# Designed miniproteins, single chains: the designs that were tried, part 62

Each design is a single chain, and the fold is of that chain. pLDDT is the mean over its residues in the fold that is shown.

## One batch from the design tools (miniprotein)

Design m2133
Fold by ESMFold2-Fast:
Structure m2133 (fold): chain A 58 residues (1-58)
Amino acid sequence: EVVERTIVRRSADPEEAVAAAIAALEAQGYRVLSYSAAAFPLADGSYRVLIGVKAERR
């Protein structure tokens, strides 16, 4: 089964947030086929990270 998800995270490290989101999906039994990410700075010095993922259930 192929699923598309949009994941929104707040993180001080956008790259770590993306890696953690992918790892969480893989731990749930998904294979990540493709992803895209964008990070937007917030007033507190963190980032709002938008992650678009296309994944397939194993």
Scores: mean pLDDT 82

Design m2134
Fold by ESMFold2-Fast:
Structure m2134 (fold): chain A 70 residues (1-70)
Amino acid sequence: EKSKEELKKEIEAIIEELKNSSNPIMKEEGESMEEFRKELEKEGIVPTKELLQDWLEKLKKLKEALKKEE
């Protein structure tokens, strides 16, 4: 089981990878996820470990789905 810090680092790494993609759909999704993270910070919401884990799993599934579109 991953720590909150580890989950945040993995989420940030995937978002950065998506934003730096040559695929415009992946780039748009990466930017959207970064904006969502900023919204949570703006509202003072501290993400739970469960929310971070769910978010990471969704990002990984999104990357795999977009790879299949290629």
Scores: mean pLDDT 74

Design m2135
Fold by ESMFold2-Fast:
Structure m2135 (fold): chain A 68 residues (1-68)
Amino acid sequence: GSLAEKGRELLVSSNDPIDAARGRELLLKAIKQGDIEEAREAAEEALKSGVPTGQAQARLVLDEIDSL
């Protein structure tokens, strides 16, 4: 899967803060590689997941995109 897909999976499937932090790192790497829309979509889906650790990291990813 893509970096954005793997990042999304970590943010929506785990309540472990370490997994959530790794998910954020993968989405930030996707942004650096030019996959901005995929990273945005992944982060927005994580916000809808109801997983608080993933939601917190997804907000930071969206903030980074909004700062481009």
Scores: mean pLDDT 85

Design m2136
Fold by ESMFold2-Fast:
Structure m2136 (fold): chain A 63 residues (1-63)
Amino acid sequence: AAADRARAEAVVQKVIADTKKLMDKEENTLDNLAKVSQEVAEKYRDELAALGPARRAIATEEA
């Protein structure tokens, strides 16, 4: 359902905001900032990737 995708995107937005707050609270070093951002993005890309098969199924039907 479309609601599942909207929910997942809302969760990702929330986590990104929370992660930015944590990084702002702690000392921001270039290495730590880059790594934390990448790890958070990777974590939630995995959840977004789980929605990918549903999108791909729709795209395949269009072909």
Scores: mean pLDDT 62

Design m2137
Fold by ESMFold2-Fast:
Formats: C-alpha cells, sequence, structure tokens
Structure m2137 (fold): chain A 71 residues (1-71)
C-alpha cells in the first residue's frame, strides 16, 4: 500500500497536470482520483516500486487530462 506521503505526492502532482488543461472541476477531480487509484493498483497489484508506480500513474494522468480537454 502506498504511504499517505506517497499518496499526497500523486494527488499534488496530478492536480498540477490537470490544471494545465482546460477541464471542468469534475474532470480535474476525476484525473486526480484516477491517478491515485492507478498508482495504488500498479504498486499493490503489479508490485512496481512506489516511485515507478507514481511515475507511471502521473504519465497516464497527463494522457487522460489531454484527452478530456479535446472533447
Amino acid sequence: VLSSEERQQVSSEATEIASKYNLTQEQKNQVVSDAIEYAEALHDGIQFPPELAIKMALAVADVEAKALSER
């Protein structure tokens, strides 16, 4: 399980990523929530180290935020 500090890092950095795109507040909240969930799934399910799980989750968050902004 990711630590509260690691979860806070994902939340903070995903919020910055979402803020770069012209998203609704609901879409921004979804991107942040999805990033935290994906980081936890990579770390707990696939056994990625926390640092790698966070990096991968944030990369996916950027792709998701961009896709939402293009609708």
Scores: mean pLDDT 80

Design m2138
Fold by ESMFold2-Fast:
Structure m2138 (fold): chain A 95 residues (1-95)
Amino acid sequence: EREEKIEKMVKSYKEFREKNKETLDKAYDALIEKMREDGVPEEFIKAAEEKKPSIARLTEAYTLLKEGRITVEQAIEIINKSEKEIFEEWLKLSE
């Protein structure tokens, strides 16, 4: 059941991204511009542009990095996680 739930969440997220591609692309562009204006390190911005993580994951990593709570390397690790790995972690924490 756990694997089936994760697969359904990943599938739903992919379908959401496909249906809302234009809106998501605009959100990515706006967030990248904001990160550049806020002086976020270029290594993180480049990784975000290449990986194109979920807006939620990118926002989480950016917020933690901006607050000085994590390093650039740790922020890049967060955005490099697959959606499946993220959902698996959430399920573990919710138990």
Scores: mean pLDDT 73

Design m2139
Fold by ESMFold2-Fast:
Structure m2139 (fold): chain A 83 residues (1-83)
Amino acid sequence: SKEELRRKAAIYDTAARIQLVAAELGDRSAVPAAIGNYLKAVDYYKEAGDKEEAIRVAKDGIQRLRELGFDASELEKKLKEIE
């Protein structure tokens, strides 16, 4: 269901944000997992038909990665696909 897809998206978005907090605190090994979880969150919001939330998650992830000095290219590519 679309509701289940939105719940999955929210879980992956939350996981990505937690992993970027770990990266901010010095665990740079969390960054690939954070990017992967942001991509999953975006895809689940897209499948749910929730384009606005998909764009929001992608933009939030890009901004956070850039602020921490990490490569946001995968999320930037995904954002271009949904805009």
Scores: mean pLDDT 90

Design m2140
Fold by ESMFold2-Fast:
Structure m2140 (fold): chain A 68 residues (1-68)
Amino acid sequence: SSKEKADKFVEEFYKKLKELDPERAEELTTRIRREVDTMIEQGLPVEEILEIFKRKEKQILKTLKRQK
């Protein structure tokens, strides 16, 4: 289901964030989870949602690296 694919993506994103910035990982993951859920509720295809958040993941990781 769309929710299961989204849940797995968020879990993997949390693992990546936790390695880079454990303090912010929980907050950022909660925000991303909420945004994904909103897009699912609005009827966007899960494939499109995942593509958007894969790009957003790269930007977030880049931003966290810049803050160091």
Scores: mean pLDDT 78

Design m2141
Fold by ESMFold2-Fast:
Structure m2141 (fold): chain A 88 residues (1-88)
Amino acid sequence: MKVDEFYEALKRLGLHLSKEEVEEILKKLDPDGDGYITDVDRLAEALGLTKEEAERLFKAMDIDGDGKVDFDELLRYLRTLAEGRRLE
Protein backbone atom coordinates (compact mmCIF):
# COMPACT_ATOMS: atom_id res chain seq x y z
CA MET A 1 0.00 0.00 0.00
CA LYS A 2 1.35 3.45 -0.97
CA VAL A 3 0.08 5.29 2.13
CA ASP A 4 3.33 7.22 2.73
CA GLU A 5 3.48 8.39 -0.91
CA PHE A 6 -0.17 9.57 -0.86
CA TYR A 7 0.32 11.22 2.55
CA GLU A 8 3.31 13.24 1.24
CA ALA A 9 1.57 14.24 -2.03
CA LEU A 10 -1.67 15.32 -0.30
CA LYS A 11 0.23 17.27 2.39
CA ARG A 12 2.15 19.17 -0.32
CA LEU A 13 -1.22 20.12 -1.84
CA GLY A 14 -2.30 21.66 1.50
CA LEU A 15 -4.44 18.76 2.74
CA HIS A 16 -3.76 18.08 6.44
CA LEU A 17 -4.42 14.34 6.74
CA SER A 18 -2.76 11.75 9.00
CA LYS A 19 -1.26 8.55 7.57
CA GLU A 20 -4.13 6.67 9.27
CA GLU A 21 -6.70 8.87 7.50
CA VAL A 22 -4.92 8.34 4.15
CA GLU A 23 -5.00 4.54 4.66
CA GLU A 24 -8.77 4.66 5.38
CA ILE A 25 -9.28 6.88 2.31
CA LEU A 26 -7.48 4.37 0.05
CA LYS A 27 -9.63 1.54 1.47
CA LYS A 28 -12.81 3.56 0.81
CA LEU A 29 -11.75 4.38 -2.77
CA ASP A 30 -11.00 0.71 -3.55
CA PRO A 31 -13.21 -1.51 -1.33
CA ASP A 32 -12.88 -4.43 -3.79
CA GLY A 33 -9.05 -4.29 -3.79
CA ASP A 34 -8.88 -4.25 -7.60
CA GLY A 35 -6.71 -1.09 -7.70
CA TYR A 36 -9.28 1.07 -9.53
CA ILE A 37 -11.27 4.14 -8.45
CA THR A 38 -14.70 4.39 -10.13
CA ASP A 39 -16.81 6.17 -7.47
CA VAL A 40 -16.58 9.99 -7.68
CA ASP A 41 -18.62 10.46 -4.46
CA ARG A 42 -16.07 8.39 -2.50
CA LEU A 43 -13.24 10.40 -4.06
CA ALA A 44 -14.97 13.63 -2.95
CA GLU A 45 -15.46 12.36 0.63
CA ALA A 46 -11.93 10.94 0.78
CA LEU A 47 -10.14 14.14 -0.37
CA GLY A 48 -12.50 16.61 1.37
CA LEU A 49 -13.66 17.98 -1.98
CA THR A 50 -17.09 19.03 -3.20
CA LYS A 51 -18.79 16.63 -5.65
CA GLU A 52 -18.13 19.17 -8.44
CA GLU A 53 -14.39 19.40 -7.61
CA ALA A 54 -14.13 15.60 -7.41
CA GLU A 55 -15.86 15.22 -10.81
CA ARG A 56 -13.39 17.71 -12.37
CA LEU A 57 -10.43 15.91 -10.77
CA PHE A 58 -11.70 12.48 -11.93
CA LYS A 59 -12.13 13.71 -15.53
CA ALA A 60 -8.65 15.27 -15.47
CA MET A 61 -7.12 11.93 -14.35
CA ASP A 62 -9.27 9.85 -16.74
CA ILE A 63 -7.26 10.96 -19.79
CA ASP A 64 -7.80 7.52 -21.41
CA GLY A 65 -11.61 7.93 -21.14
CA ASP A 66 -12.10 4.41 -19.72
CA GLY A 67 -14.06 5.63 -16.66
CA LYS A 68 -11.44 4.18 -14.28
CA VAL A 69 -8.47 5.67 -12.41
CA ASP A 70 -5.94 3.39 -10.73
CA PHE A 71 -4.03 4.40 -7.58
CA ASP A 72 -0.76 4.87 -9.52
CA GLU A 73 -2.47 7.32 -11.93
CA LEU A 74 -4.00 9.25 -9.01
CA LEU A 75 -0.62 9.38 -7.21
CA ARG A 76 1.21 10.60 -10.36
CA TYR A 77 -1.45 13.28 -10.90
CA LEU A 78 -1.20 14.51 -7.28
CA ARG A 79 2.63 14.57 -7.45
CA THR A 80 2.50 16.54 -10.72
CA LEU A 81 0.14 19.11 -9.13
CA ALA A 82 2.41 19.44 -6.07
CA GLU A 83 5.50 19.95 -8.26
CA GLY A 84 3.67 22.45 -10.53
CA ARG A 85 3.02 24.76 -7.53
CA ARG A 86 6.71 25.74 -7.34
CA LEU A 87 6.70 29.36 -8.51
CA GLU A 88 10.46 29.85 -8.16
Scores: mean pLDDT 68

Design m2142
Fold by ESMFold2-Fast:
Structure m2142 (fold): chain A 61 residues (1-61)
Amino acid sequence: TPEEALRADFEERLASNKKVVERYAEERGLTPEQKAELLKRVEEGMQRIYDSELAELAAAA
């Protein structure tokens, strides 16, 4: 379904972005606390986008 496709895309993008954040944290010498906060912010931002896309998909149906 379109919902399943959107979820699969979200999961793949989230995994990719977490890897980017981990590499960035290592390169910049961030503390574990700073890395955790950055990951939390990225996850929250992506969740909001995903929720918005789901709502748009539901409205189009």
Scores: mean pLDDT 82

Design m2143
Fold by ESMFold2-Fast:
Structure m2143 (fold): chain A 65 residues (1-65)
Amino acid sequence: GENFEKAIKKVLEKHNNARYVPGEELIEELEKNGASQEEIEKAREAAKKNNGKVDAIDLYIELNT
């Protein structure tokens, strides 16, 4: 949703639009912006799969398609 997109944008900007962002920071930003529990859990799963990092754009596409 919009809160999820806002959180992703903030984390990407903080990390100079890196493909992989720290999952912990993304999850914190998602929680701050009121993302759904499902969106937060998907971010946690992505971080576990990729040793604590998340492909933020890939996650965004998965949740908004």
Scores: mean pLDDT 82

Design m2144
Fold by ESMFold2-Fast:
Structure m2144 (fold): chain A 89 residues (1-89)
Amino acid sequence: SSYSPETLLRDARESLRAARENIELAEQAFKEGNTQEAVRHLVAAEILVVAARTLAHWLEKQGQTEAAREILREAEELLKRIRELAEKL
């Protein structure tokens, strides 16, 4: 497989970046009273965070323990933000 640790880390970081952007879009939509748009962005953010967590577990399996821990910590923080906003909807 051509799926290297470098590619896994890049893809995991990209997924977390996209998740953060979707959380920010959800927060803005909620502020504007657009609950439907906020939910759409939160669902997208959750999918992206789950993808990053999956990639982090593959990084751990390949011995990239510190990189995996970094990704998992960021993913947990973003999931907390998603849950907190979802509770307000």
Scores: mean pLDDT 89

Design m2145
Fold by ESMFold2-Fast:
Structure m2145 (fold): chain A 74 residues (1-74)
Amino acid sequence: SMMAREKAEQERERLINAANEARRQLGPKLEKSAEEVIELAEEKAREAAENPDKLQELVDEVERTLVRAIAETG
């Protein structure tokens, strides 16, 4: 579905931007974790595009990973 792909793409962009912003603010200590979150967001968005019912679950997984990385760095 085009709508499912659009939603997955929007969430991917949002999560990648959040990871990049966190990396910019927290510096080298978050660099590897931010790259891992970006890669995870791209993988999960691709899965969500094919499985719309899993979109929220996959987004939540990526968000939890980013929040944990930020907390462990700060």
Scores: mean pLDDT 78

Design m2146
Fold by ESMFold2-Fast:
Structure m2146 (fold): chain A 61 residues (1-61)
Amino acid sequence: SKPKIVIPEEVERAEPELVAQARELTEKALAEEPGSPEYEALFNEAVRLYLEAQERTAALR
């Protein structure tokens, strides 16, 4: 199956801008040819932003 970023609702609620940016980059990656350098770059950036949002959300606990 295609890679999917599953974003918990609590993370989206705490860091909506980072989550929105990660989703936009995921959409752009999915528009690129699978396995292309462009796909990998956009998807890796989306994952990075998602992890940052998750880390910031965890810090609020």
Scores: mean pLDDT 75

Design m2147
Fold by ESMFold2-Fast:
Structure m2147 (fold): chain A 99 residues (1-99)
Amino acid sequence: SLRTDPSTEPPDEEIRKKVIETLEKIIEILKEEGADKELIEEVEKVKKQIENNDIDVKYLEEFVKKYEEELKKALLKIQLEKAKKEKDEEAVERLEELE
């Protein structure tokens, strides 16, 4: 195969930009919903590694899928904790009404 000089932006740069944008959106949602700081810091660290070209492009899709799944799990956990807290508050109110 003839080597062609890449005078245009490499396709890998476009993939990296899209992945970075996706991870930024995940970070914003995690922060808005009050997810664990450790998870937010992990996603931010991976985003910086991608920005620094420390991660091979072939692994970027796997990282996106991983953090989309972690986002879904975090949202479910937050909803469950809110429901548990509401049940505890109802129990406290019922105990106060019995005096």
Scores: mean pLDDT 73

Design m2148
Fold by ESMFold2-Fast:
Structure m2148 (fold): chain A 79 residues (1-79)
Amino acid sequence: VHDQLADALRARDYDAAARMIARYAGVDPATVRSYLQALTDAQHADLADFVRSMRDMPPRVVAQAVWGRIRRIVAQNAA
């Protein structure tokens, strides 16, 4: 799951990344997808590296942490 999520984020595969985050974080995949589309290439690469840094963590913890970071980045970009 970690490698698949990191690869999807780097590839900007919004469908794959959103489905994985939604499945483990308990959120709507359409909402996750729209947030991911608001991110830059650099921000997607940073999220992929963040996922890899959490390789010893359960998928649920990783998905929740990544979703929290996505929401913070989108809020900062809107300000």
Scores: mean pLDDT 80

Design m2149
Fold by ESMFold2-Fast:
Structure m2149 (fold): chain A 69 residues (1-69)
Amino acid sequence: SAEEFLERGRAARARGDLTSAVLAYSFAVKEDPENLEALRNLARTARELGTKQMLALAEELEEKVRKLE
């Protein structure tokens, strides 16, 4: 479920495993594409990873969050 993936993502972030956190939050978004908590956590973690691909993903997710609010 989206809740299980959100929990896994939070646990990964707490231990500094941003790669596992992005993966877990990505699955949460796949389970519930309009889940604001999943979208925000995925965007924030992608920005922290800081690669060009992850920064582009963060910008897309942030735009989606703005439209859903």
Scores: mean pLDDT 87

Design m2150
Fold by ESMFold2-Fast:
Structure m2150 (fold): chain A 88 residues (1-88)
Amino acid sequence: MDKEELEREVQVSMILMILAVGKLLAERGDIEGAVEELRKALELVKSMESLSEEDKKRILEAAEEVVEATGNHPEAKEVLEEIKKVLE
């Protein structure tokens, strides 16, 4: 494993952790905080030049779980659609 692979793994782990925090905030009724975490994850996803199909799937599944935890809040759904477009 070289430095570039380690940096990618660290970034993916950070994105997944941000989404996990977003889900916890949503489950506690902090919808605004959950949406802010989704936006942070989106910005990190945008900064990545390459993601494996497995990484894309994990990120998308985690983001979908956050949106579901918000009760499908319109703003959370909008950020999810932007994440989906970036992952295409």
Scores: mean pLDDT 84

Design m2151
Fold by ESMFold2-Fast:
Structure m2151 (fold): chain A 71 residues (1-71)
Amino acid sequence: MATLSPEAAAENRRAAEQLREAVRRLREELERAKKAGAPEREIARLEVQLGMLEIAREVSEELARNGEKAA
């Protein structure tokens, strides 16, 4: 069973926060790139990176939620 010490809990929250921040930042960069008329290939590359980060964040959030709901 997964058991979290206080230190491990803090580490987990930091990781989740880092992922959210990365997603937000990349989304803003993507929007700015689109408005600035960046090449389509560069925009597509940013979209792929954003998708990967979104999946990682979603998985982390779901794991945390599933643990919480196992009450």
Scores: mean pLDDT 72

Design m2152
Fold by ESMFold2-Fast:
Structure m2152 (fold): chain A 70 residues (1-70)
Amino acid sequence: MLDELIEQVAEKVAAAGDLDKEEVYAQLKKEVEATPEEDKPAVLISLQGFIEGKSAEEMEARVAALEAAR
C-alpha cells in the first residue's frame, strides 16, 4: 500500500523533473523508512493528496529536493 503510493509519486516526480524513476523511488522510500512509525499515517495522507493532484507545490518541492541531493 504505502510502497505502491511511493512508486506512483516517484513516477510523477520523475516525469515532472525529467529524473530517473528508480533513483526517485529509492530516495522517497529512504525518506519514508526514516519516518517514525507514528508519523507514517500523515505521510500516507500527503502522498495520496499528491497522487490526486492536490499539491502542485509539493511536486515542485520534491523535484527541487532531489535535484539538490545530486
Scores: mean pLDDT 69

Design m2153
Fold by ESMFold2-Fast:
Structure m2153 (fold): chain A 93 residues (1-93)
Amino acid sequence: SELLERIERAVEEALRAVREGDEEAAIEAIEELYKLGLEALKRKDWEAVEAALRGLEEIRREAERNGLPRVVLEAEIALGLLLIEIGIEKLTK
């Protein structure tokens, strides 16, 4: 899936930015990953949705290890919002 590949690339970019201490690049990559997760949900591409959820959690943990609280918060917000959207989709068939 092209969407799955784009999600995997966004995760790699976010993790690189986190490890380099580039908060701005990390937040931008998280925002892109969230948008890709929403597109995956709209297409009912559950493999891509699952990849986006796992990616956001991995980014959150890596940001916490690197002492980047703003990036942790942005990843937590994106993860929470995506989980809410998944819940809505499952209720509406």
Scores: mean pLDDT 88

Design m2154
Fold by ESMFold2-Fast:
Structure m2154 (fold): chain A 74 residues (1-74)
Amino acid sequence: SVEEKTAAVLEKLKTASEEEQIELLYEWLQWMETQSEADQKAALRALLRAADKDPVLAKALEEAMTRHNEEVKA
């Protein structure tokens, strides 16, 4: 499920390096694009809660979103 995959990614992020966090988040964002709008909203809420407590994760998320956004615009 989207919830299970998002939880698994969040768990991996706890032990990941900054570079690994960016890659994991970028892959997750690409996968999320294939999900329903409702599932995307639920997954994003969970991720934003985690990022709110972790400035390093917040920076990694911003970088991953920038890469994803540039790819979509191209």
Scores: mean pLDDT 75

Design m2155
Fold by ESMFold2-Fast:
Structure m2155 (fold): chain A 70 residues (1-70)
Amino acid sequence: AAAVEALSPREREVVAAALHFGSQAAAARFLGVPQATVSRHIRRAEARGLVERAADGSIRWSPALVAEAL
């Protein structure tokens, strides 16, 4: 199973929205939650090695997760 299964349903929803929109602010607006809530869930996913933040602030899946999926 992919490491993403380690996330709770809500954490997965928040991470998926942030990845889809490429922005924590856009994901927060879509989900109707404070941006701080989205930021917290993204930090947890980053700490688990599931996502990485690019220099421009965009969020992407970790290369390790991509390698596991292949």
Scores: mean pLDDT 67

Design m2156
Fold by ESMFold2-Fast:
Structure m2156 (fold): chain A 64 residues (1-64)
Amino acid sequence: SPELEARLDELVDRAVAEAKGKTREERMKIFIRLAKELMSIPGVSEEDVARALRRFAERYRAAE
């Protein structure tokens, strides 16, 4: 749904912002926390989680 997609995008945006300027170890903790948060959302599929995590990794690498 558009509401679900917007919520997933918001969580990814927050995680990317939080990861900026952090060490690799801190970024890994943020990534794990994001994955756990995404998996806890009702109606989120494993594919939705994988897509969101891929987006996080891509945006983080592009910002480096």
Scores: mean pLDDT 80

Design m2157
Fold by ESMFold2-Fast:
Structure m2157 (fold): chain A 75 residues (1-75)
Amino acid sequence: SAPPSVEELREKLREEAKKQEELAKAEKDPEKRIELLVAAKGGLLLAEADPGNLDVDAAEAEIEAAEARARAEVA
């Protein structure tokens, strides 16, 4: 069995984030929609970052901004 390469893992995270965004578009429950959008943003941030060089404060700020935007859209 071969573990996924870093590039394969990043691509998988991008695909998972894209699926979460699509699920959020179909979701009528605003709380679940916000959860899916936040999860998608987190996945994209992780896919683009080297974990050893991740600016956690900046990533948290982007996730909070995505949550605030999602809440505004469903209000």
Scores: mean pLDDT 72

Design m2158
Fold by ESMFold2-Fast:
Structure m2158 (fold): chain A 85 residues (1-85)
Amino acid sequence: MEKLKEEAKEKEKEAEKYAERAKELAKEAGKAFEESKEEGLRKIGEALREVGKGAEELLKARRLRKEYERIKKEEEERERRREEE
């Protein structure tokens, strides 16, 4: 059970890294737009790709968290049944 929670946390950390990279690229895009609209748009495209990767890792983490909650509820119901016996 704990492994699913730890794996979800690792995926969330990966998503955070992609989000930070996207923020950095967006900041660079802002500076690039002052020099060249084409370079700025290219950097925005790179930032959007990093956002997409982060979203994918968050979706994986969400699936792992849902599975963890399902197992946790099943364990809580089993424990409750044992206490009622």
Scores: mean pLDDT 79

Design m2159
Fold by ESMFold2-Fast:
Structure m2159 (fold): chain A 68 residues (1-68)
Amino acid sequence: SRDEILEELYELLVRAFRLLREYERTGDEAKRAEADRLFTEAVRLVQDNNVPGEEFHEVWLRAEREVA
């Protein structure tokens, strides 16, 4: 369902943002590379499931707030 897709998208973005924060704290390039991979997976999920830009934006902001 759309709700399951948006939940998966949220989880991917939360993981990606947590890895970026870890990278900013430690300078560990492996964390940045893994975050980039997760962002790529998130974009693929959006494209493959025709997620509207507005819904993607809302999930993005929600994930960013969770990690901040």
Scores: mean pLDDT 89

Design m2160
Fold by ESMFold2-Fast:
Parts: C-alpha cells; structure tokens; sequence
Structure m2160 (fold): chain A 71 residues (1-71)
C-alpha cells in the first residue's frame, strides 16, 4: 500500500526534525556561552558537536527509511 508507506515516511521525517532540533538546542547554548566568555575553544567544540549531531541524525534517519523499505 503506497499511501501507508508515504504516511510512515512523513512520520519518520517529522520525528527526525524534532529530534535534531532538540539535540541542537544545548549546542546553540554552548556556542552562545563560548561567545560570551570569548572562549574560542568552546565555540569550536560547539561547532564540532553540531557537525556530529547532524551526522548522527542523518544516519538514524537513513536507517529508519531503510527499515521501512524492508516492510
């Protein structure tokens, strides 16, 4: 059933977007703290963490889509 698969895919997409936003919130705070302190190391750490979270979120999203394709 094509429609049912499309609905599940949309649900995975929405969940992934929410999870990414939630994971990014503490990173944005860390970057803001680094800027307030003039701490370049903390800003760089926040940027690295942002990249890692984006990579991880993409892996999880792709994995969820692959599992859906097996159904």
Amino acid sequence: MKKELEEKRKEIEEKSEKALAEAMAPVDELEAQGKQQGNQSLIQQAQRLREMINREAKRIYEGALAKLEEL
Scores: mean pLDDT 79

Design m2161
Fold by ESMFold2-Fast:
Structure m2161 (fold): chain A 81 residues (1-81)
Amino acid sequence: MKLSREEILERLEELLEELKELARRAQEQGNTDLYAEAQSLIEEVERIIELLKEGKLSLEVAQKLLDIVEAQVRNLERQLE
């Protein structure tokens, strides 16, 4: 495992900021389904960050969740283009 807890947290925080921007774009476009999807993913990422900060999540699981979240963010971004 190459990523530290701090590096995973930094990447998750960056993805959270990107998701907030995508949610705002979906709302501005009146796309309620994509807005709801973005909000759900924001809540999921915030929960992952909290669990990781509290030491309740292993780094291996955290890295897998980071990869999944990154893929979901890219998919949402593509749908808003």
Scores: mean pLDDT 84

Design m2162
Fold by ESMFold2-Fast:
Structure m2162 (fold): chain A 87 residues (1-87)
Amino acid sequence: MVESARNMHKAALEYLKQAKKEKDSEAEQFAGGAVDSTEMAIRSKDPSDARGFLQTAAELAELAAQSKNPDVSELGRKAAEYASKGI
């Protein structure tokens, strides 16, 4: 779980960076939410709470994967995949 949360967080950070570079405000908003949720999962002491935060991050990353920018969309898909493996 913790390793999956860290991998998801890393993927979400790269996705946020790319969304900011491309000036995609919608993708940036979803990526930012995924970063915040994975940070909460990493710092959570309760495995149940951590799973809830990872599920939220996966849902936000899936929305972001619909970006028309292929690089942003691919990073969003990777972030969603890592979060799903952590749940």
Scores: mean pLDDT 72

Design m2163
Fold by ESMFold2-Fast:
Structure m2163 (fold): chain A 58 residues (1-58)
Amino acid sequence: AVEAEFQALAERENARLHVVTAQTAGTTERIYSLLRTVMDDDGSPAAHIVRSRSEVLA
């Protein structure tokens, strides 16, 4: 139970760290292009995650 919750949190933190690293590497445009495509799929659950992450990055 606790381990499963910790694993989920660790995975989210890793994703955030990768986004920051990619941004520093100068791949910001690529990330934005991907976000735009996912957001166009407003019916997809992935769009919900992208919106949340976009707000956190702001």
Scores: mean pLDDT 56

Design m2164
Fold by ESMFold2-Fast:
Structure m2164 (fold): chain A 73 residues (1-73)
Amino acid sequence: SKMEKLKAELEKLEARYRELVARVEAGDDTEALRRELVRLILEGAKLKSEITGEKASQEALEERARDLAALEA
């Protein structure tokens, strides 16, 4: 089903996100890597919205990205 495909894609994104976070923590802290993390966060938020059958606005996606970027602050 479409929902199972979206869920599988979300699980893959979450696994990749964890791997990139581990690399940042290990000292490979580059701006390119941080931008990729933000990109994965936005894609994950979109997939979650589609899984629930509800479309999130761009404002909600921007707010989630901002919250995640602030986790290191």
Scores: mean pLDDT 74

Design m2165
Fold by ESMFold2-Fast:
Structure m2165 (fold): chain A 70 residues (1-70)
Amino acid sequence: MLERLRELLRAGLTDPAAAEEALRLAGELTERHGREGLAQALLVAAEVAIELGLQPEEARAAIEKLRAEL
């Protein structure tokens, strides 16, 4: 699941459908594993943001937005 989430987050930069599926999968992970699942999803999102070269402020804003949606 986490590896699939990472793949979808990377693809989501150019594919809105992949971005939507990433959010849905992160939500499922949170539902199945509670707080720990949310923490894992946010960690993967942070790692992908760094890999994509987002500025720290942009990465933080994107992660907070993802957290608010979950």
Scores: mean pLDDT 74

Design m2166
Fold by ESMFold2-Fast:
Structure m2166 (fold): chain A 90 residues (1-90)
Amino acid sequence: TKEKEQQLLELGDQIALEVQKMHEYYLAKEGKLKKEVSSELEEEYQQSLENLRQLLEEIKKLNPELAASIEKNIREFLEKYSKKLLKDLE
């Protein structure tokens, strides 16, 4: 239904945002951003990791094939940009 498609789009947008936050955290930690790794940034990273796991589970309930595709795309992105972040997701 159109409602399910809209929900999946919204969940996908939230996943993209959380992955971006986690990526920015690792760029800051590697000194590639003009931003210090603060306790607030560490807490934001942990929250994003938890949010990402929850969002993937919600997509899996709605469409397991799409969840597998999104997971693969996230893993490929993280493997290219942050192998340590990828390890934290496993």
Scores: mean pLDDT 72

Design m2167
Fold by ESMFold2-Fast:
Structure m2167 (fold): chain A 68 residues (1-68)
Amino acid sequence: SKDEEIRRILLELGVKYPYLDAKKVRELIEQAKKENLTPEQIRQAFEDLVKENAEEAKKKYEESKKKM
């Protein structure tokens, strides 16, 4: 079933990216179920979320440098 496929992908991605915000991960799963996303689309959405988190971290680092 699609729910089992999504659960399996989550377990895989949870091992790979344990630092991701649980709330954002949950929201992405709900969207995946609603939009009938494929496993590949779900993985891509997680990779995009990881990239967004990296950009936010970079912005925070640059801001702290200006205030030092």
Scores: mean pLDDT 69

Design m2168
Fold by ESMFold2-Fast:
Structure m2168 (fold): chain A 93 residues (1-93)
Amino acid sequence: MLERLRAALAALPGVEAEALAKTAKYERLSEAIRWSAARLRDVLERQIALLEQGDLAALEAYLAAASAAYRAWAAEQQEALEEDFEAFLKELE
């Protein structure tokens, strides 16, 4: 498990760069990608730290809080992102 989290963290900059290259002209999508990548990086780093400590209760509490925060953010951005995402999908041919 720990090795998979570290591999995901190591791969994240490349995935972020590729996604940003494809969405560069869609400002809201680019901002969402940058924000999501930063949050995912924080989550992966915290998961790795808590797993190394063996504090599974703190890990569970952290993941619950992070999931709730992400859902709240996604709800706030939903309408604005839908327009940019629809435009992006029309170019993916």
Scores: mean pLDDT 72

Design m2169
Fold by ESMFold2-Fast:
Formats: structure tokens, sequence, C-alpha cells
Structure m2169 (fold): chain A 71 residues (1-71)
């Protein structure tokens, strides 16, 4: 699943996971996308930040804004 992709040791698989979660856009994407903001790879972190802030789901966007402010 997209959430399982975020636990992969492969950066490319984690990038795909972030994209899939963002495309799905459900409330279930909030926690894993916020966790991706702390990913060891800067590209994964940047993609997660962009996807959270540009989400059409206001709950995802609000959670992203709060998580980024706390970093």
Amino acid sequence: TAIENLSSPDVNVRLVGVFRLARDGSDAAVEPLVAALSDPDPEVRLLARTMLLESKNPAIRAAGERAIAAL
C-alpha cells in the first residue's frame, strides 16, 4: 500500500508512497504525510511538504501547516 511504501529503505519507493497518498487525499493520508516531513532524504521531505500544503483536503493542509511550524 502507499503507507507501506513510506517504510521502504528505497528512496524512490518512498517518493512514490508520498505521491500516492497525496493523490488519494483522504484523511488517512495526514499521519503518514506528516511523518514523511522527517524523512532522512531531503527530496522526500520537500515532496511531503509540497503535497501537504497543496492538498485539496483542508484537514491535510491544516495538519501540514501545523507540523511544518513545529519543525
Scores: mean pLDDT 81

